# Designs tried in a protein design run: designed miniproteins, single chains, continued (2). Part 106

Each design is a single chain, and the fold is of that chain. pLDDT is the mean over its residues in the fold that is shown.

## One batch from the design tools (miniprotein)

Design m7914
Fold by ESMFold2-Fast:
Structure m7914 (fold): chain A 108 residues (1-108)
Amino acid sequence: MKELIDKAVELFEEAARLVEEAAKLSTNPDLQERLRGLARILETAAQLAKSGDVERAYELARVAHDGLEEIAREARKNPDVSPEAVDLIEQAHRLAREAAELMKKAAE
């Protein structure tokens, strides 16, 4: 149990860092705000996981996963978004998905 939680916390924190880096590379203020919002959700999920609130951490991980999937889809179609920013968003999306699966296992 603790090993699953510890790993998920690392993944949430890494995903949040990647999302913040993508926001810094973006020149679109709406995209920057959406990315900063998702970073805050990922940071909150990490804190909930650390406190043992696995169910709420899982719920926030799902919100972050869905939000990152939508942003990645939009960013791939937008020529004003750098390929580097797209790659960071897609990496964060994969980490958020893995963290959500670990939280689901920890809640079961």
Scores: mean pLDDT 86

Design m7915
Fold by ESMFold2-Fast:
Structure m7915 (fold): chain A 71 residues (1-71)
Amino acid sequence: AEEHLERGKKLLEEGKYDEAISHYRQALALDPNNAEAWYNLGLALEKKGQTAGARYAFEKARKIDPNLKKA
């Protein structure tokens, strides 16, 4: 789970949004209550202009951890 989250973060920093999204989805398949993975998925979706998907991901992250601001 953590490996996919960290790989996703690196890919997001490199601008490889589709690959980052794939790794965040894999992290969430292993741990669907990972607020950091939901938050970072939201960031990657925003970068792709998928606003509705990003909103959903951010909402999930906030419900799991209301104080989460940074991944």
Scores: mean pLDDT 80

Design m7916
Fold by ESMFold2-Fast:
Structure m7916 (fold): chain A 65 residues (1-65)
Amino acid sequence: MKLSEEELELDIELGVAQIAVAVGATAAGIELPEDLEELVRLARAAGDDFLAEAAERLRELEEEL
């Protein structure tokens, strides 16, 4: 399989964003929904800017792929 520099960068950023979402949701006591947009909404409602930003970044990276 061909891994370009861009694909490798996206894969690393995706992994970091996934870890940030998992850690943030666990720390906030939020159950992970199927939809990242719903997770952003729940995080914003809870005042958790870190989780909201992490979920938005994960969504953006998934759309970039």
Scores: mean pLDDT 75

Design m7917
Fold by ESMFold2-Fast:
Structure m7917 (fold): chain A 58 residues (1-58)
Amino acid sequence: SMEEELEKRKEEARKKAIEVMTALSEELGLSPEQKEELIESFIKMEEKLIEEDMEKEK
């Protein structure tokens, strides 16, 4: 189903976002608080983009 596919894409995006943003935060020397905010913001943006992409995909 579209809902099941959307959930799977969001889960994959979340895992990737955490991995990439964690590495970036470590390289930039961000505080734990800044790192958490960056990860959350990125996940939220990615999920929104996935939802919009899925809506337009046929």
Scores: mean pLDDT 76

Design m7918
Fold by ESMFold2-Fast:
Structure m7918 (fold): chain A 72 residues (1-72)
Amino acid sequence: SLEADRKGLGGDYLVKFKPDVKGEAFAQAALQIEKIGGKITGVGSNRTVAVNTEASKEELEKIPNVEEVIPL
C-alpha cells in the first residue's frame, strides 16, 4: 500500500506513476528523474518510487506519466 511504501522506502519524495505505466514507459520516467538530479532509492507497490533530490516537487510533477508526487 502507499502507507507501507511511505514508511519503508525513505527519501525526499514518493513519485506515483499513472496506473497503465509499465516497462519502457516506467524506464523512461526513471531516466527523466535522474536527468533532473534525482536518485531512486527504492521501488514500492502501486507503481511508486522513492526519490532523493534537490529538485522541487514541481520539477518531478513535470515528468511524463507521473500521477502524483508526495513529500516525505
Scores: mean pLDDT 74

Design m7919
Fold by ESMFold2-Fast:
Structure m7919 (fold): chain A 60 residues (1-60)
Amino acid sequence: MEEEAEKLIKEAEEYTQKADDYFREAVRNPENREEFTQKAKEYVKKSKELIDKAKELREQ
């Protein structure tokens, strides 16, 4: 369970990095700003969900 939690945390960090990349693309490409911003927000939510999953596994 601990090892699974660590994997989820690392995946969450990857999603956080992807979210940052999409926020930067939204600034660079105003035509697709809304789409990139929504994608970035989705990755932020996925990252938080993975952190919550990791916490749940540790508290189980």
Scores: mean pLDDT 80

Design m7920
Fold by ESMFold2-Fast:
Structure m7920 (fold): chain A 80 residues (1-80)
Amino acid sequence: GALDPEKAFELIEKGNELAKQGKYEEALKLYEEALRILEKSLGPDHPLVAAGLLNLARLLESMGKTEEAKELRERAYKII
């Protein structure tokens, strides 16, 4: 189902593969879906949500979206 954390980890793994290939827009979509699943399954303050935010921030930095990445890191650091 949409709230399955295992699916979120599969999406992150696939997103990592796409990012390594330079397919940043495709990786972004997978990371955003994974983060949505984790937030709904575990709540917005769970450590795995913080991990998802950091993965998304790293991808955004690779895309040159430095300010967006900074905002996500600040959100993650408030959780952990």
Scores: mean pLDDT 82

Design m7921
Fold by ESMFold2-Fast:
Structure m7921 (fold): chain A 60 residues (1-60)
Amino acid sequence: SAYEEEVVEELVREYGVSRELAERAVRAALGFLTGLGFSPDSPLLRPVAEMFLEGELRVK
């Protein structure tokens, strides 16, 4: 969706990470949120994607 793409672009710009890593974080956040019954257009997508991105950066 357009919103998912906007979150990916924001993460790439703000964190200076690869697009691949940002896309992985957004996909993880989508799976988590939709698993809890939230819409993929939820305003929580960005902060949850940031949480997953921070986890990826810490592990790598």
Scores: mean pLDDT 80

Design m7922
Fold by ESMFold2-Fast:
Structure m7922 (fold): chain A 57 residues (1-57)
Amino acid sequence: MITDEAIKTSREISRLAWEGKYEEARKRLEQAVKSGVLSDGLAKALMNAIEALEKVE
């Protein structure tokens, strides 16, 4: 089950990526995985999204 904290963190990571702050987005994602806020599956999906956005720009 996805928690409210995981949703908020995912939104922050997505915002950073959309602002072109890809490295900040990656660091925030790694911190969230380390703290247990994001599951491995959700973290992998977010990382793939960040990489896809970076390749378009």
Scores: mean pLDDT 77

Design m7923
Fold by ESMFold2-Fast:
Structure m7923 (fold): chain A 73 residues (1-73)
Amino acid sequence: MPEPSERLREVLAEGEARAKAAVEAKDYEAAAEALEETARRVEEFAAEDPEIARAAAERARALAEKLRELAAA
């Protein structure tokens, strides 16, 4: 399996950091938005790292959906 590019790793790390900060602030809507934005940005790397980009985007969207449920509670 190819290693993710440095830029893809940076996008993932930035998205995770933003989502984590929002969760710590109990702003689950902002956390979900951060992960949805991360999924969109990661999909831009599908031409370079298709399998990694797809898996990362899917995971980010699944977490965003869960956070949206928490925000609604």
Scores: mean pLDDT 78

Design m7924
Fold by ESMFold2-Fast:
Structure m7924 (fold): chain A 56 residues (1-56)
Amino acid sequence: SAAAERARIAANIRAALALAREQGDLSTAKVALHEARREGLEDEVAEAEALIAELE
């Protein structure tokens, strides 16, 4: 279903953000932000923007 696919994508983006936080990887965080914006995932966009601000 579309809802299940959207949930899977959101989970993958959150996993990428967790990895970026652990490694201090600004590039991975920026890729995750781009994916979240493309998918319209507002919570994941906010989390990615906060992480990027922390890492810069």
Scores: mean pLDDT 85

Design m7925
Fold by ESMFold2-Fast:
Structure m7925 (fold): chain A 55 residues (1-55)
Amino acid sequence: DEEKLKSLLITVDSAIANNDKEQVLHAIGMIEADPSVSQEVKDKVREYAEKKLNE
């Protein structure tokens, strides 16, 4: 679901903007624990967060 992915990416971006890796990990953990989120969306969110943190 593209809308859900965009919403979750905004959540991750907010955590990254605080420059707090713990907040980013918390956001990813919440998304990973959500049964309504598809594996494809979970994978894309994780990859996005990893890419942003390594840049």
Scores: mean pLDDT 75

Design m7926
Fold by ESMFold2-Fast:
Structure m7926 (fold): chain A 73 residues (1-73)
Amino acid sequence: SEALERAVAAAGALVAAGLLTGEQAGRAVIGILNGLSPEEITERTGVPLRAAEALVRVARGELSVEEAVASLR
């Protein structure tokens, strides 16, 4: 899935930037695969809402990986 590939790339970039742990990134990607909203991802996983929102937007093709990293710095 293109959405999964985008979500994985963005999650990896956020981990590399120190904005998420690997555990948070993995849980957020699973949430996106299950069709969860950013709010549901945050509630179920403890991932910060802003990071969940950025990852969902990248998965939808609405935001680049670079824009997601910049938005959370």
Scores: mean pLDDT 87

Design m7927
Fold by ESMFold2-Fast:
Structure m7927 (fold): chain A 62 residues (1-62)
Amino acid sequence: MEIDQKEVDASLAAMQASILKQAVKNGKLSKEEALKELDELEKRFKDNPEAVKILEETKKEL
């Protein structure tokens, strides 16, 4: 069975974004620190439009 690497990367981006969002809500991370981490994730997944979209939407929710 062939796994679509872009779907896997999008799922990983969504998971990391969710963790960062929850950390901000729980006071474990500042919004500024979370935005910095999300920017680094966007750089890593820049060639995956679905991953970038998830990360950008998460930035707007912070």
Scores: mean pLDDT 80

Design m7928
Fold by ESMFold2-Fast:
Structure m7928 (fold): chain A 55 residues (1-55)
Amino acid sequence: SSKKQQILQLIAEALRKIGDVWDKYLKGELSEEEADERIAEITKEFKAKLAEVEA
């Protein structure tokens, strides 16, 4: 499979995880600060995995 397919899969996974965080925030299960922190961690993981695919 191409690197493009791997990159698109990583993007889809990150977007799903971010959506889950915002859903919990909107339901009052997370504070704004907790939601921001979780999204920062998801973004950090995404960037690390993207770098591995591009290596």
Scores: mean pLDDT 86

Design m7929
Fold by ESMFold2-Fast:
Structure m7929 (fold): chain A 66 residues (1-66)
Amino acid sequence: SAAETAARIQSLVDKALDPENRDEAIDELARLLAETHGVSPEEARRIAQELVDGHVARKKAERAAA
């Protein structure tokens, strides 16, 4: 379902907050996006990288504001 896909995406971008897991999380997110949205593997990887980069930046900003 769309809700399950959204939850999995969120789980993977959260996993990517740890630099040690980032490449693995991006690869898994790209696979998920290719399967659910029918985009090419190259496009899926680009989208996955952008989602992870945005989430990492957002979480750093939130943490710094405390």
Scores: mean pLDDT 81

Design m7930
Fold by ESMFold2-Fast:
Structure m7930 (fold): chain A 51 residues (1-51)
Amino acid sequence: SMPVLSHGQIVAVAGILEAGIWFSKKYNLVSEEELARMEELLEELKKLAEE
């Protein structure tokens, strides 16, 4: 399915997720397995943001 977000929105969401991953690592808010899944999602968002 085609993404429904604009390029700018995808970049913004990726940036928010990247910050959230950093914060979660620093304060141990989620498990290492959950962090790995969040990092995988970030890589998918970065891929969608590429032109």
Scores: mean pLDDT 79

Design m7931
Fold by ESMFold2-Fast:
Structure m7931 (fold): chain A 81 residues (1-81)
Amino acid sequence: SKMDEAKKELEKLLEEFEEKLKKAKSGEEVYQIVQEFVQRVGEITVKYGLSREEAFELRNEAMGRLTEIVNKYMKEKKEKE
C-alpha cells in the first residue's frame, strides 16, 4: 500500500537523520536537523498522496521516533560534558 511504502521511506529517513544527530555539535545544529526532518516527512506524505488520516499517522510516528533519537544522543552528550 502507499502507507507501507511511505513507512519504508520513513525508516530510511530515520537512519539518515540518526547519523546527522550523532554528528551534531550544538543545540542549534540539532534544531536545524529537526526542521529539515519535518520538511522531508512532509515531502513523503505528498509524494505518496497519503490521506489526511494516513499523513497524521506517519507524522506522529516520525516525530515520536525522532524525539527518542534526539533524547538518546543529547542526554549522552550532556553527561559527557
Scores: mean pLDDT 82

Design m7932
Fold by ESMFold2-Fast:
Structure m7932 (fold): chain A 80 residues (1-80)
Amino acid sequence: PLTPEQREELRRLIEEAVKAYEAGDTDAYKAAIVRFANLLLEAGLTHEQVGRAVQTLVDGIRAGKSVEELFAAVEAVLDA
């Protein structure tokens, strides 16, 4: 459902969120999560789907998952 351009932006935002979290930059982390959620809303996803994707991203980052693992997990949620 995401365009190739939206998928590239999504991966970039996931990378930014991971880097900010690892650096302890709370403001940058929150900004990346907000931009991630807004991208999905603009792509036509429901608030419920976006909420699940955000939860998956946040939980995965806290668990120390790689960007590749986070992207795959988010895509799986969006395809469900």
Scores: mean pLDDT 86

Design m7933
Fold by ESMFold2-Fast:
Structure m7933 (fold): chain A 74 residues (1-74)
Amino acid sequence: SREEVIRRAEETIRRGLEMAGEMRSVDEEMAKKIADAANEVLAAVRAGDVERALEKIEELERLIEEARKKLEEL
């Protein structure tokens, strides 16, 4: 449902922005990429485009996982 997509988007945006903050001193380009992806999720949700929102959520989740692995290497 649209409500479920919005909840997932809000949760993933929050996690993404937290991760971007942590990454800023480690990998500034990755931090920027995550923040940009979070903004794309927000834009899709605001547009009411559920399909695009799901695509962008998956992209953001992938970036969060990449960043988590980088932080574990420190």
Scores: mean pLDDT 86

Design m7934
Fold by ESMFold2-Fast:
Structure m7934 (fold): chain A 94 residues (1-94)
Amino acid sequence: PVVYPAEIAYAVAKALEKNIPDAKRYRLTIELLEPPPGLSERTVEVDAIEIDGLYYGEARGSAPGAAVVKKDGTALLEIDGQLARGRVVSKEEL
């Protein structure tokens, strides 16, 4: 299945707005495998929640971003309107 950036951003916003009290919260560090043009960072921190075995989160930093992470640790990101791919290299439960 293809997940579009707008769907990622919408899903993250909806999940955070609902403040799901039983959802596990995580801080993820994602290594960028295919960083978008103009991004100097090779890693991005994401504040995420787990829903139905996927992690949905917002990228931390000056550029707005959203991420979806699969159970295998692969990540799809949109950072400043550009698509990126990554993998989780650390996970901290909040």
Scores: mean pLDDT 69

Design m7935
Fold by ESMFold2-Fast:
Structure m7935 (fold): chain A 60 residues (1-60)
Amino acid sequence: SEEDELARRIMEETGLSPRQARGAVELARELGLELARQFLLAQGYSEEQADIVVDLVAAA
């Protein structure tokens, strides 16, 4: 699916696990990019990882 392709790209750019990457995509689609970024940071993701997730989801 498109979500699986997006999760794979996130994994390649961030080093996140498949589960983390898929969860991040789902979160961004449900909460929107700004709230998803804040939530990822609260869960212990780096600013770099959170920014890459948001940018890739926004570009999709």
Scores: mean pLDDT 82

Design m7936
Fold by ESMFold2-Fast:
Parts: C-alpha cells; sequence; structure tokens
Structure m7936 (fold): chain A 93 residues (1-93)
C-alpha cells in the first residue's frame, strides 16, 4: 500500500492546487494511514493547514516531515524547518 499512499498524496496536492484544502487534508491523512513515513504527505498536511491559517498544526507537520528527511534529503529538511519556524511566528499573531 506504499504505492497507494503515493497516489493519494499526488491526489491531495492536486486538490491543494485547486484551493480545496480540507479535501486535500483528508487525502494526506489517508496516505499516512497507509505509509506513516511518507514525508511528502506530512509536508502536504503542513502546507494545507498553513493555507487554512492553522499555524500550530502546520508547524508540527512541517517538523515531522523535516525529521523524516534529515538523513536522505537534508536540504529539503532545512526548508521544511524554515516553514515550521515561519508558522510558529504566525501562530503568535
Amino acid sequence: SKEEAEKLTKEGFKLFNEGKFEEAIKLFEEALKLDPENAVAWAGLGLAYYALGKYEKAAEYFEKAAELLKETDPEEAEKLREWAKLAKELAKK
């Protein structure tokens, strides 16, 4: 079901690009039920919650994605940590 998780993640980003953030979240959550190590789906949750103004949750999901990528893609992990930092600052406002 890792391949099914990847398909759900791609569909989630398609919905995200259409501005359907809540529907995208449901697909990312379903992908993570099938593959909880899918960093792309965690990043997708972060982006969708960020778009909805739910910054505390966005930061948590960006940090989870960054942790999963720290050894395999450290540049992407650092970008995700910067997104988490921005979300945390926005949560204070």
Scores: mean pLDDT 90

Design m7937
Fold by ESMFold2-Fast:
Structure m7937 (fold): chain A 61 residues (1-61)
Amino acid sequence: SEIEELHEELLKLIGEILRLIGEKIDAEREGKEEEAEELDKKIEELMKKLDEVSKKLDELK
């Protein structure tokens, strides 16, 4: 169902965001400022997608 597909997408996005946050923390600890900045941008884009999927799920309730 559409709801099940959106839930799967939501969980996948959450997992990707958490992984990237971990990579950003590691990059910051290693002094890789450019890598940390690129990871931050990716996190922001995924957070926007997460918000969009979350809103779609709320509309289907």
Scores: mean pLDDT 84

Design m7938
Fold by ESMFold2-Fast:
Structure m7938 (fold): chain A 91 residues (1-91)
Amino acid sequence: GEEGARAAAEGGLRAVRAVAAGGKGGAVGAAAAGAAAAGAGAAALLGDAEGAETSGRAAAEAALAGGPGEAARRGAEAAEEGGRAAAEAAA
């Protein structure tokens, strides 16, 4: 619940900081950080700390490998998962 959501957010922030610490600056680094945050956010809705960190890391790695377009795709996929989970919880 609440503790899980906080843990998930912390995991996501660690993934974002790891990407930043890797020295990937500029637009690609920013895109990777954004994708990581989006993935973490989606997982946080599910209260899954490991999922948030894993999603954030995967999104960041994909962004660094594929560039901004891949980051956007990964972020959109994570947002769709989070949206479905939120809709199920609201129904």
Scores: mean pLDDT 57

Design m7939
Fold by ESMFold2-Fast:
Structure m7939 (fold): chain A 60 residues (1-60)
Amino acid sequence: SEAEEYYKKGLEAYKEGKYDEAVEYFNKAIALYEAAGDYASAMEIAVHVLKLAVDRVVSK
């Protein structure tokens, strides 16, 4: 799905250190899942993104 494609692009940008781009892609993926009525997938991505952000802060 298009939402899954944006989520993967967000992960790739995150791996490259392009955090602003990663956030934009993750937000697009969440919005697309919400538009499709798939709130469970939208919430799962949001929780995963939050975990990645926390892991980055704690690792410093």
Scores: mean pLDDT 77

Design m7940
Fold by ESMFold2-Fast:
Structure m7940 (fold): chain A 84 residues (1-84)
Amino acid sequence: SSAPLLSAEELLRFGRAALAQGDYETAIKYFEAAIEKDPNNADAYVGLAEAYLKLGDTEKAIEWAEKARQLGNQEKADEILKKI
């Protein structure tokens, strides 16, 4: 019942590793967990946007890229939005 004490930074690293390996659904779970720990983590929203884009969910990719842009990661958000 007690979840392991993983930091938002550790969850973000696991998400990025899953994304790099093409495990987009696992990447989404890690990035969502990172956001639960730190809702202002712009890099986690970038990761979510990239994973959803790879899965063909362009609507969610746009939603999360816009959130990442609002939180200060405009460059990465714009690169994702250009792919749509």
Scores: mean pLDDT 85

Design m7941
Fold by ESMFold2-Fast:
Structure m7941 (fold): chain A 86 residues (1-86)
Amino acid sequence: SEDIEKLQKIAEQVKEKIENGESYIELEVDEETFNLLNEKANILFELLDAKAAADPQKGKIKGKKALLVQFTKDGKTYTVVFVVKE
């Protein structure tokens, strides 16, 4: 599925940031990927071998659409903010 391939690429980016010691991660995504993350955040958690810490939260950052996702992995909490790029 094209959707799962997009989510796998996002999971790879998140894993790289976690490996670099980041616990608060901001990623720019296109509108299509943003909509996939909003609808299928559970698949992202599965790809990360992580557990949801909260329901995804919609918001705005500097006027752009944003989605805040929180999860736990190996007893640590991570926050990822996805921001729609223009």
Scores: mean pLDDT 86

Design m7942
Fold by ESMFold2-Fast:
Structure m7942 (fold): chain A 65 residues (1-65)
Amino acid sequence: SPELETEAEVSLLVMAGSIAKRFGDLEKALEYYKKALKLNEESEYPNEEDIERLKKEIKELEEKL
């Protein structure tokens, strides 16, 4: 289903962002987290807990750049 595909893509983007952040690539981490946030917000069933977590991560990364 489209929702399962969106969930999988969001999960992969969050994982990629986490990996980039661990290696100090904050700009790349920010790109991945922003993509994950957009997909989650645009989904038919947005996950509000994940949205809030992504917004917090994005804000913290932007404060370091």
Scores: mean pLDDT 83

Design m7943
Fold by ESMFold2-Fast:
Parts: sequence; C-alpha cells; structure tokens
Structure m7943 (fold): chain A 61 residues (1-61)
Amino acid sequence: AAELTGKGAQLLEEGKYKEAAELAQEALKIDPDFSSAWLVLGEALKKLGKEEEAKKYYEKA
C-alpha cells in the first residue's frame, strides 16, 4: 500500500494526474482506510479540473 501511494505522489509531481488518480483508486480498493490514497486522489482530480469531486475525497482523507 505505501509503495502505491509513493508512486501516486511521483505521478502528481510529473503532471500525470489521470494516472495518479487511477493508482489511488486501486490503492483504495485494497485499503479504503488508507488516508494517503484519498489525498492523492483528491489532488489529482483537483489538478484535472474536477474540483467538486476532489472536495469529496479530500474530506475522506
């Protein structure tokens, strides 16, 4: 799980927001209590212009 969120953070740094969101969703399927994955998903969606959806995931983190 920790390795998956590390890759998600790296994808965000590289500007690969869609890939970061997909990776975070996969991490959450494994562990839905993994707050770091909710943060990565929220940040990726915010960067993709989906701020309204991002807010819902930020509140889960």
Scores: mean pLDDT 74

Design m7944
Fold by ESMFold2-Fast:
Order: structure tokens, then C-alpha cells, then sequence
Structure m7944 (fold): chain A 66 residues (1-66)
């Protein structure tokens, strides 16, 4: 899905269902933090850990938005 379409869907959710928007944001951030910490624990660099965390967070957002 294009970034513009995803941003529109996420902004619509933010306006129409703030609770669901906040819950999604929390899940995205939790996945980011868990993935980043796991990568660091496995001996990956801080840069690689950040990259992996960002990738996981985007994938989580994609799944939640459909």
C-alpha cells in the first residue's frame, strides 16, 4: 500500500476512533522496543537494532491497518 493511502487511513482512525489509534500506536512502539532490545541482546550494533526495530514497527502498523 502507498504511504499516502496508509497515512490517510491512520489519520482517519485518529479522528474517528482515538482509543483504537492510541492502542495501535502503543502496539507499534512496543514492537519497536522489543525488537530493538532483542537485537542488542543478540550482539547487533545499535544502528542495526534501530533498523530492525523500525522495520518491525512498520510491519505491525501494516497488519493493524490492513
Amino acid sequence: MADEERAKKFNELRATNRKEYIDMLKKMMETFEKTRQQALAEGKSREDALSLGNKAAKETLDELLG
Scores: mean pLDDT 79

Design m7945
Fold by ESMFold2-Fast:
Structure m7945 (fold): chain A 89 residues (1-89)
Amino acid sequence: MEEALELVREAIEEAKKMIEAAKAGDVLATIGYALRAIGLIEEALRLAPDNEKVQRASELVMEAIKEAMKGNFEEAEKLLEEAEKLLEE
């Protein structure tokens, strides 16, 4: 469980870097950080498929990536903050 939670925390950090790259108009960096965040989430869900906290935080990170890709950076940042709060609960 702790390893899966650490992967979700790392995914949140990669997603934050994605949002900053996207705001700067750096398409290649945005894609790179998005793929890293997605890969970390996929591994976390593989390690802890029945853990509600891992599942819910992962869903928030994936939604944040989708919103950032649409240019909805404020909503994306809010979703990442909710994921961080869930992990600290």
Scores: mean pLDDT 86

Design m7946
Fold by ESMFold2-Fast:
Structure m7946 (fold): chain A 80 residues (1-80)
Amino acid sequence: SMERRKKLAEELGKLVDEFARVLKEYGAATTPEQKERVASRFEELKKRAEELRKQADGIMKEFLDSLIRNLEKLIESLKA
């Protein structure tokens, strides 16, 4: 369980880093094509977060639940 938690924390760190990069693109997206690309990238991050959530418990699960909800809102905000 300790080994599993360490690997989950590492993967979560990578997910958060990629999320921060895509958020910069989100803030800069002005064209429909740019918005569609950002939405696609958020969808990929959401799928990754859902996979990590299956292995997570406690505070990491709560964090992933929150991240998934926010990703859903961001994706919805990019729809015309």
Scores: mean pLDDT 85

Design m7947
Fold by ESMFold2-Fast:
Structure m7947 (fold): chain A 75 residues (1-75)
Amino acid sequence: DAEAQAEALRRLGEALARKARELGRPEAAEFLLRVAERAAEAIRETGSEEALPEELLEEIARADRIAEELGEEIR
């Protein structure tokens, strides 16, 4: 379910952004939210996470590295 995947990703982005703000990293929070929103919209439009553009996949990889740096558990 593309809608369920998009909402789950958006919620994860919001949670990570909240943690980044708590750690005094507002720029990281803004980036994480932006990537999550863009990825969620792409999933809604394409119906599959597998159809995400390569450039967006690179941004997601960067967001994942930032989340790891913040010490977050990604699930």
Scores: mean pLDDT 73

Design m7948
Fold by ESMFold2-Fast:
Structure m7948 (fold): chain A 59 residues (1-59)
Amino acid sequence: IEELARRLSGLPLEAAIEEARRLLEKGVDPQALIAELRRIGADPRIISAVELEAANLGL
């Protein structure tokens, strides 16, 4: 999860949204991913995008 969060935080916003959607569709735990993104100080917009994608998927 740490590796995925670091990679996601380094992407441009549009790419981060697409990657987050892919990870969630593959079964990555949205709560663990969000917690790690917050821990490393990721862009709030990326964190919000992950939250929205998780909600859209019913997670």
Scores: mean pLDDT 78

Design m7949
Fold by ESMFold2-Fast:
Formats: sequence, C-alpha cells, structure tokens
Structure m7949 (fold): chain A 71 residues (1-71)
Amino acid sequence: STSLSPEELAEREARSAELKELAERAERGGLEEQLEAMRRVLAEVSRLAGVPEEERQARLAEALAQLEALR
C-alpha cells in the first residue's frame, strides 16, 4: 500500500502548510522572502535525498507547483 502512516501524513501536511504560508509571504514581499522560499525548497530536496529519483522529482515538482499556484 502507498498509504502514509498518520505521523508521516501529519508531517507532510505540516510541510505543505509551511510552503503555502511562505509562498504567500513571498508573493507579497521582496527578495528576502523569495530567498527564504528558495531555501525551503532546497531543504525539501535535501530531505528527499534518500528516496528514489522519480519520487524525488515528483515531490519537488509538486512543491514548486504549489509555489507557482500562489503567485
């Protein structure tokens, strides 16, 4: 099954909420907020270093799409 544990699901939802809030602030702000959003994406990349390439690419695309959707 591809279902996440309750703990993993909560962690993923928390990360998504943080990215959404950061994206909203970046939309309003200047360079500093945009740099912070970029650092969060890079942190996500680092966290996914141990996962398969295809899954890593898919999750990165999802995170970037969330940032784009809030622009």
Scores: mean pLDDT 67

Design m7950
Fold by ESMFold2-Fast:
Structure m7950 (fold): chain A 61 residues (1-61)
Amino acid sequence: VQEQVEHFKKEIDEAVANGKSKEYILKVVAELNVFMNDNNVPADELVKQRKEDAAKLKPFE
């Protein structure tokens, strides 16, 4: 589970670094959120991940 979460985080980081569209980044973020919910990741970890995702999407504002 943790390795898969780290894989999604890396995919988001690479998408941002490679200038992928906001829509693509949002799609990967949504997939990570679904995966974390399905695998019973603690709520505080979910909140932390959402904040990280929001920070990475801020340049596209």
Scores: mean pLDDT 68

Design m7951
Fold by ESMFold2-Fast:
Structure m7951 (fold): chain A 69 residues (1-69)
Amino acid sequence: MSKEEILEEIRKLMEEAGVSEETIEEFLKALENEDRERVNRLLTQIYLDTEDLELVQRLGELVKEYFSL
């Protein structure tokens, strides 16, 4: 999967889970800037807001793949 495809998949998953557009944009920007600390803080915030562990685990896998490219 390309970096662009990973960003689109992350957006789709977060939109389907009802994550706010502001949080989605901040998360994607943090990924593009390779700001790992901000990404981890945002993953924690998404979990607190959604209580969706499966979502956070899937996002974490995509984040790991993104940073491996």
Scores: mean pLDDT 85

Design m7952
Fold by ESMFold2-Fast:
Structure m7952 (fold): chain A 90 residues (1-90)
Amino acid sequence: APSPLELEVEIAYALGLMTVALVRNIALQEKDPVKREKLLKLADEGEKRITELYEQGLAAVKAGNDEEAERYIEEIKQLSLEMLKKADEL
């Protein structure tokens, strides 16, 4: 069975990808092509960074670096919130 910390990394990643999907859905409903392009770029850059943080978080768990894993989980959560804020401000 995965460790509790590994499950937290997986949950953070899933929620991060849901945030990316939400930003893409906002982009699909946006009538201004400039705002739509900015939203799609935000989603694409966010997905790439969330995936990088997820891979680093899993590597930290496997290495027994619990403090590093917790930092990556927090970075995914912070990035997800920042993406939603930036999408709302566009």
Scores: mean pLDDT 90

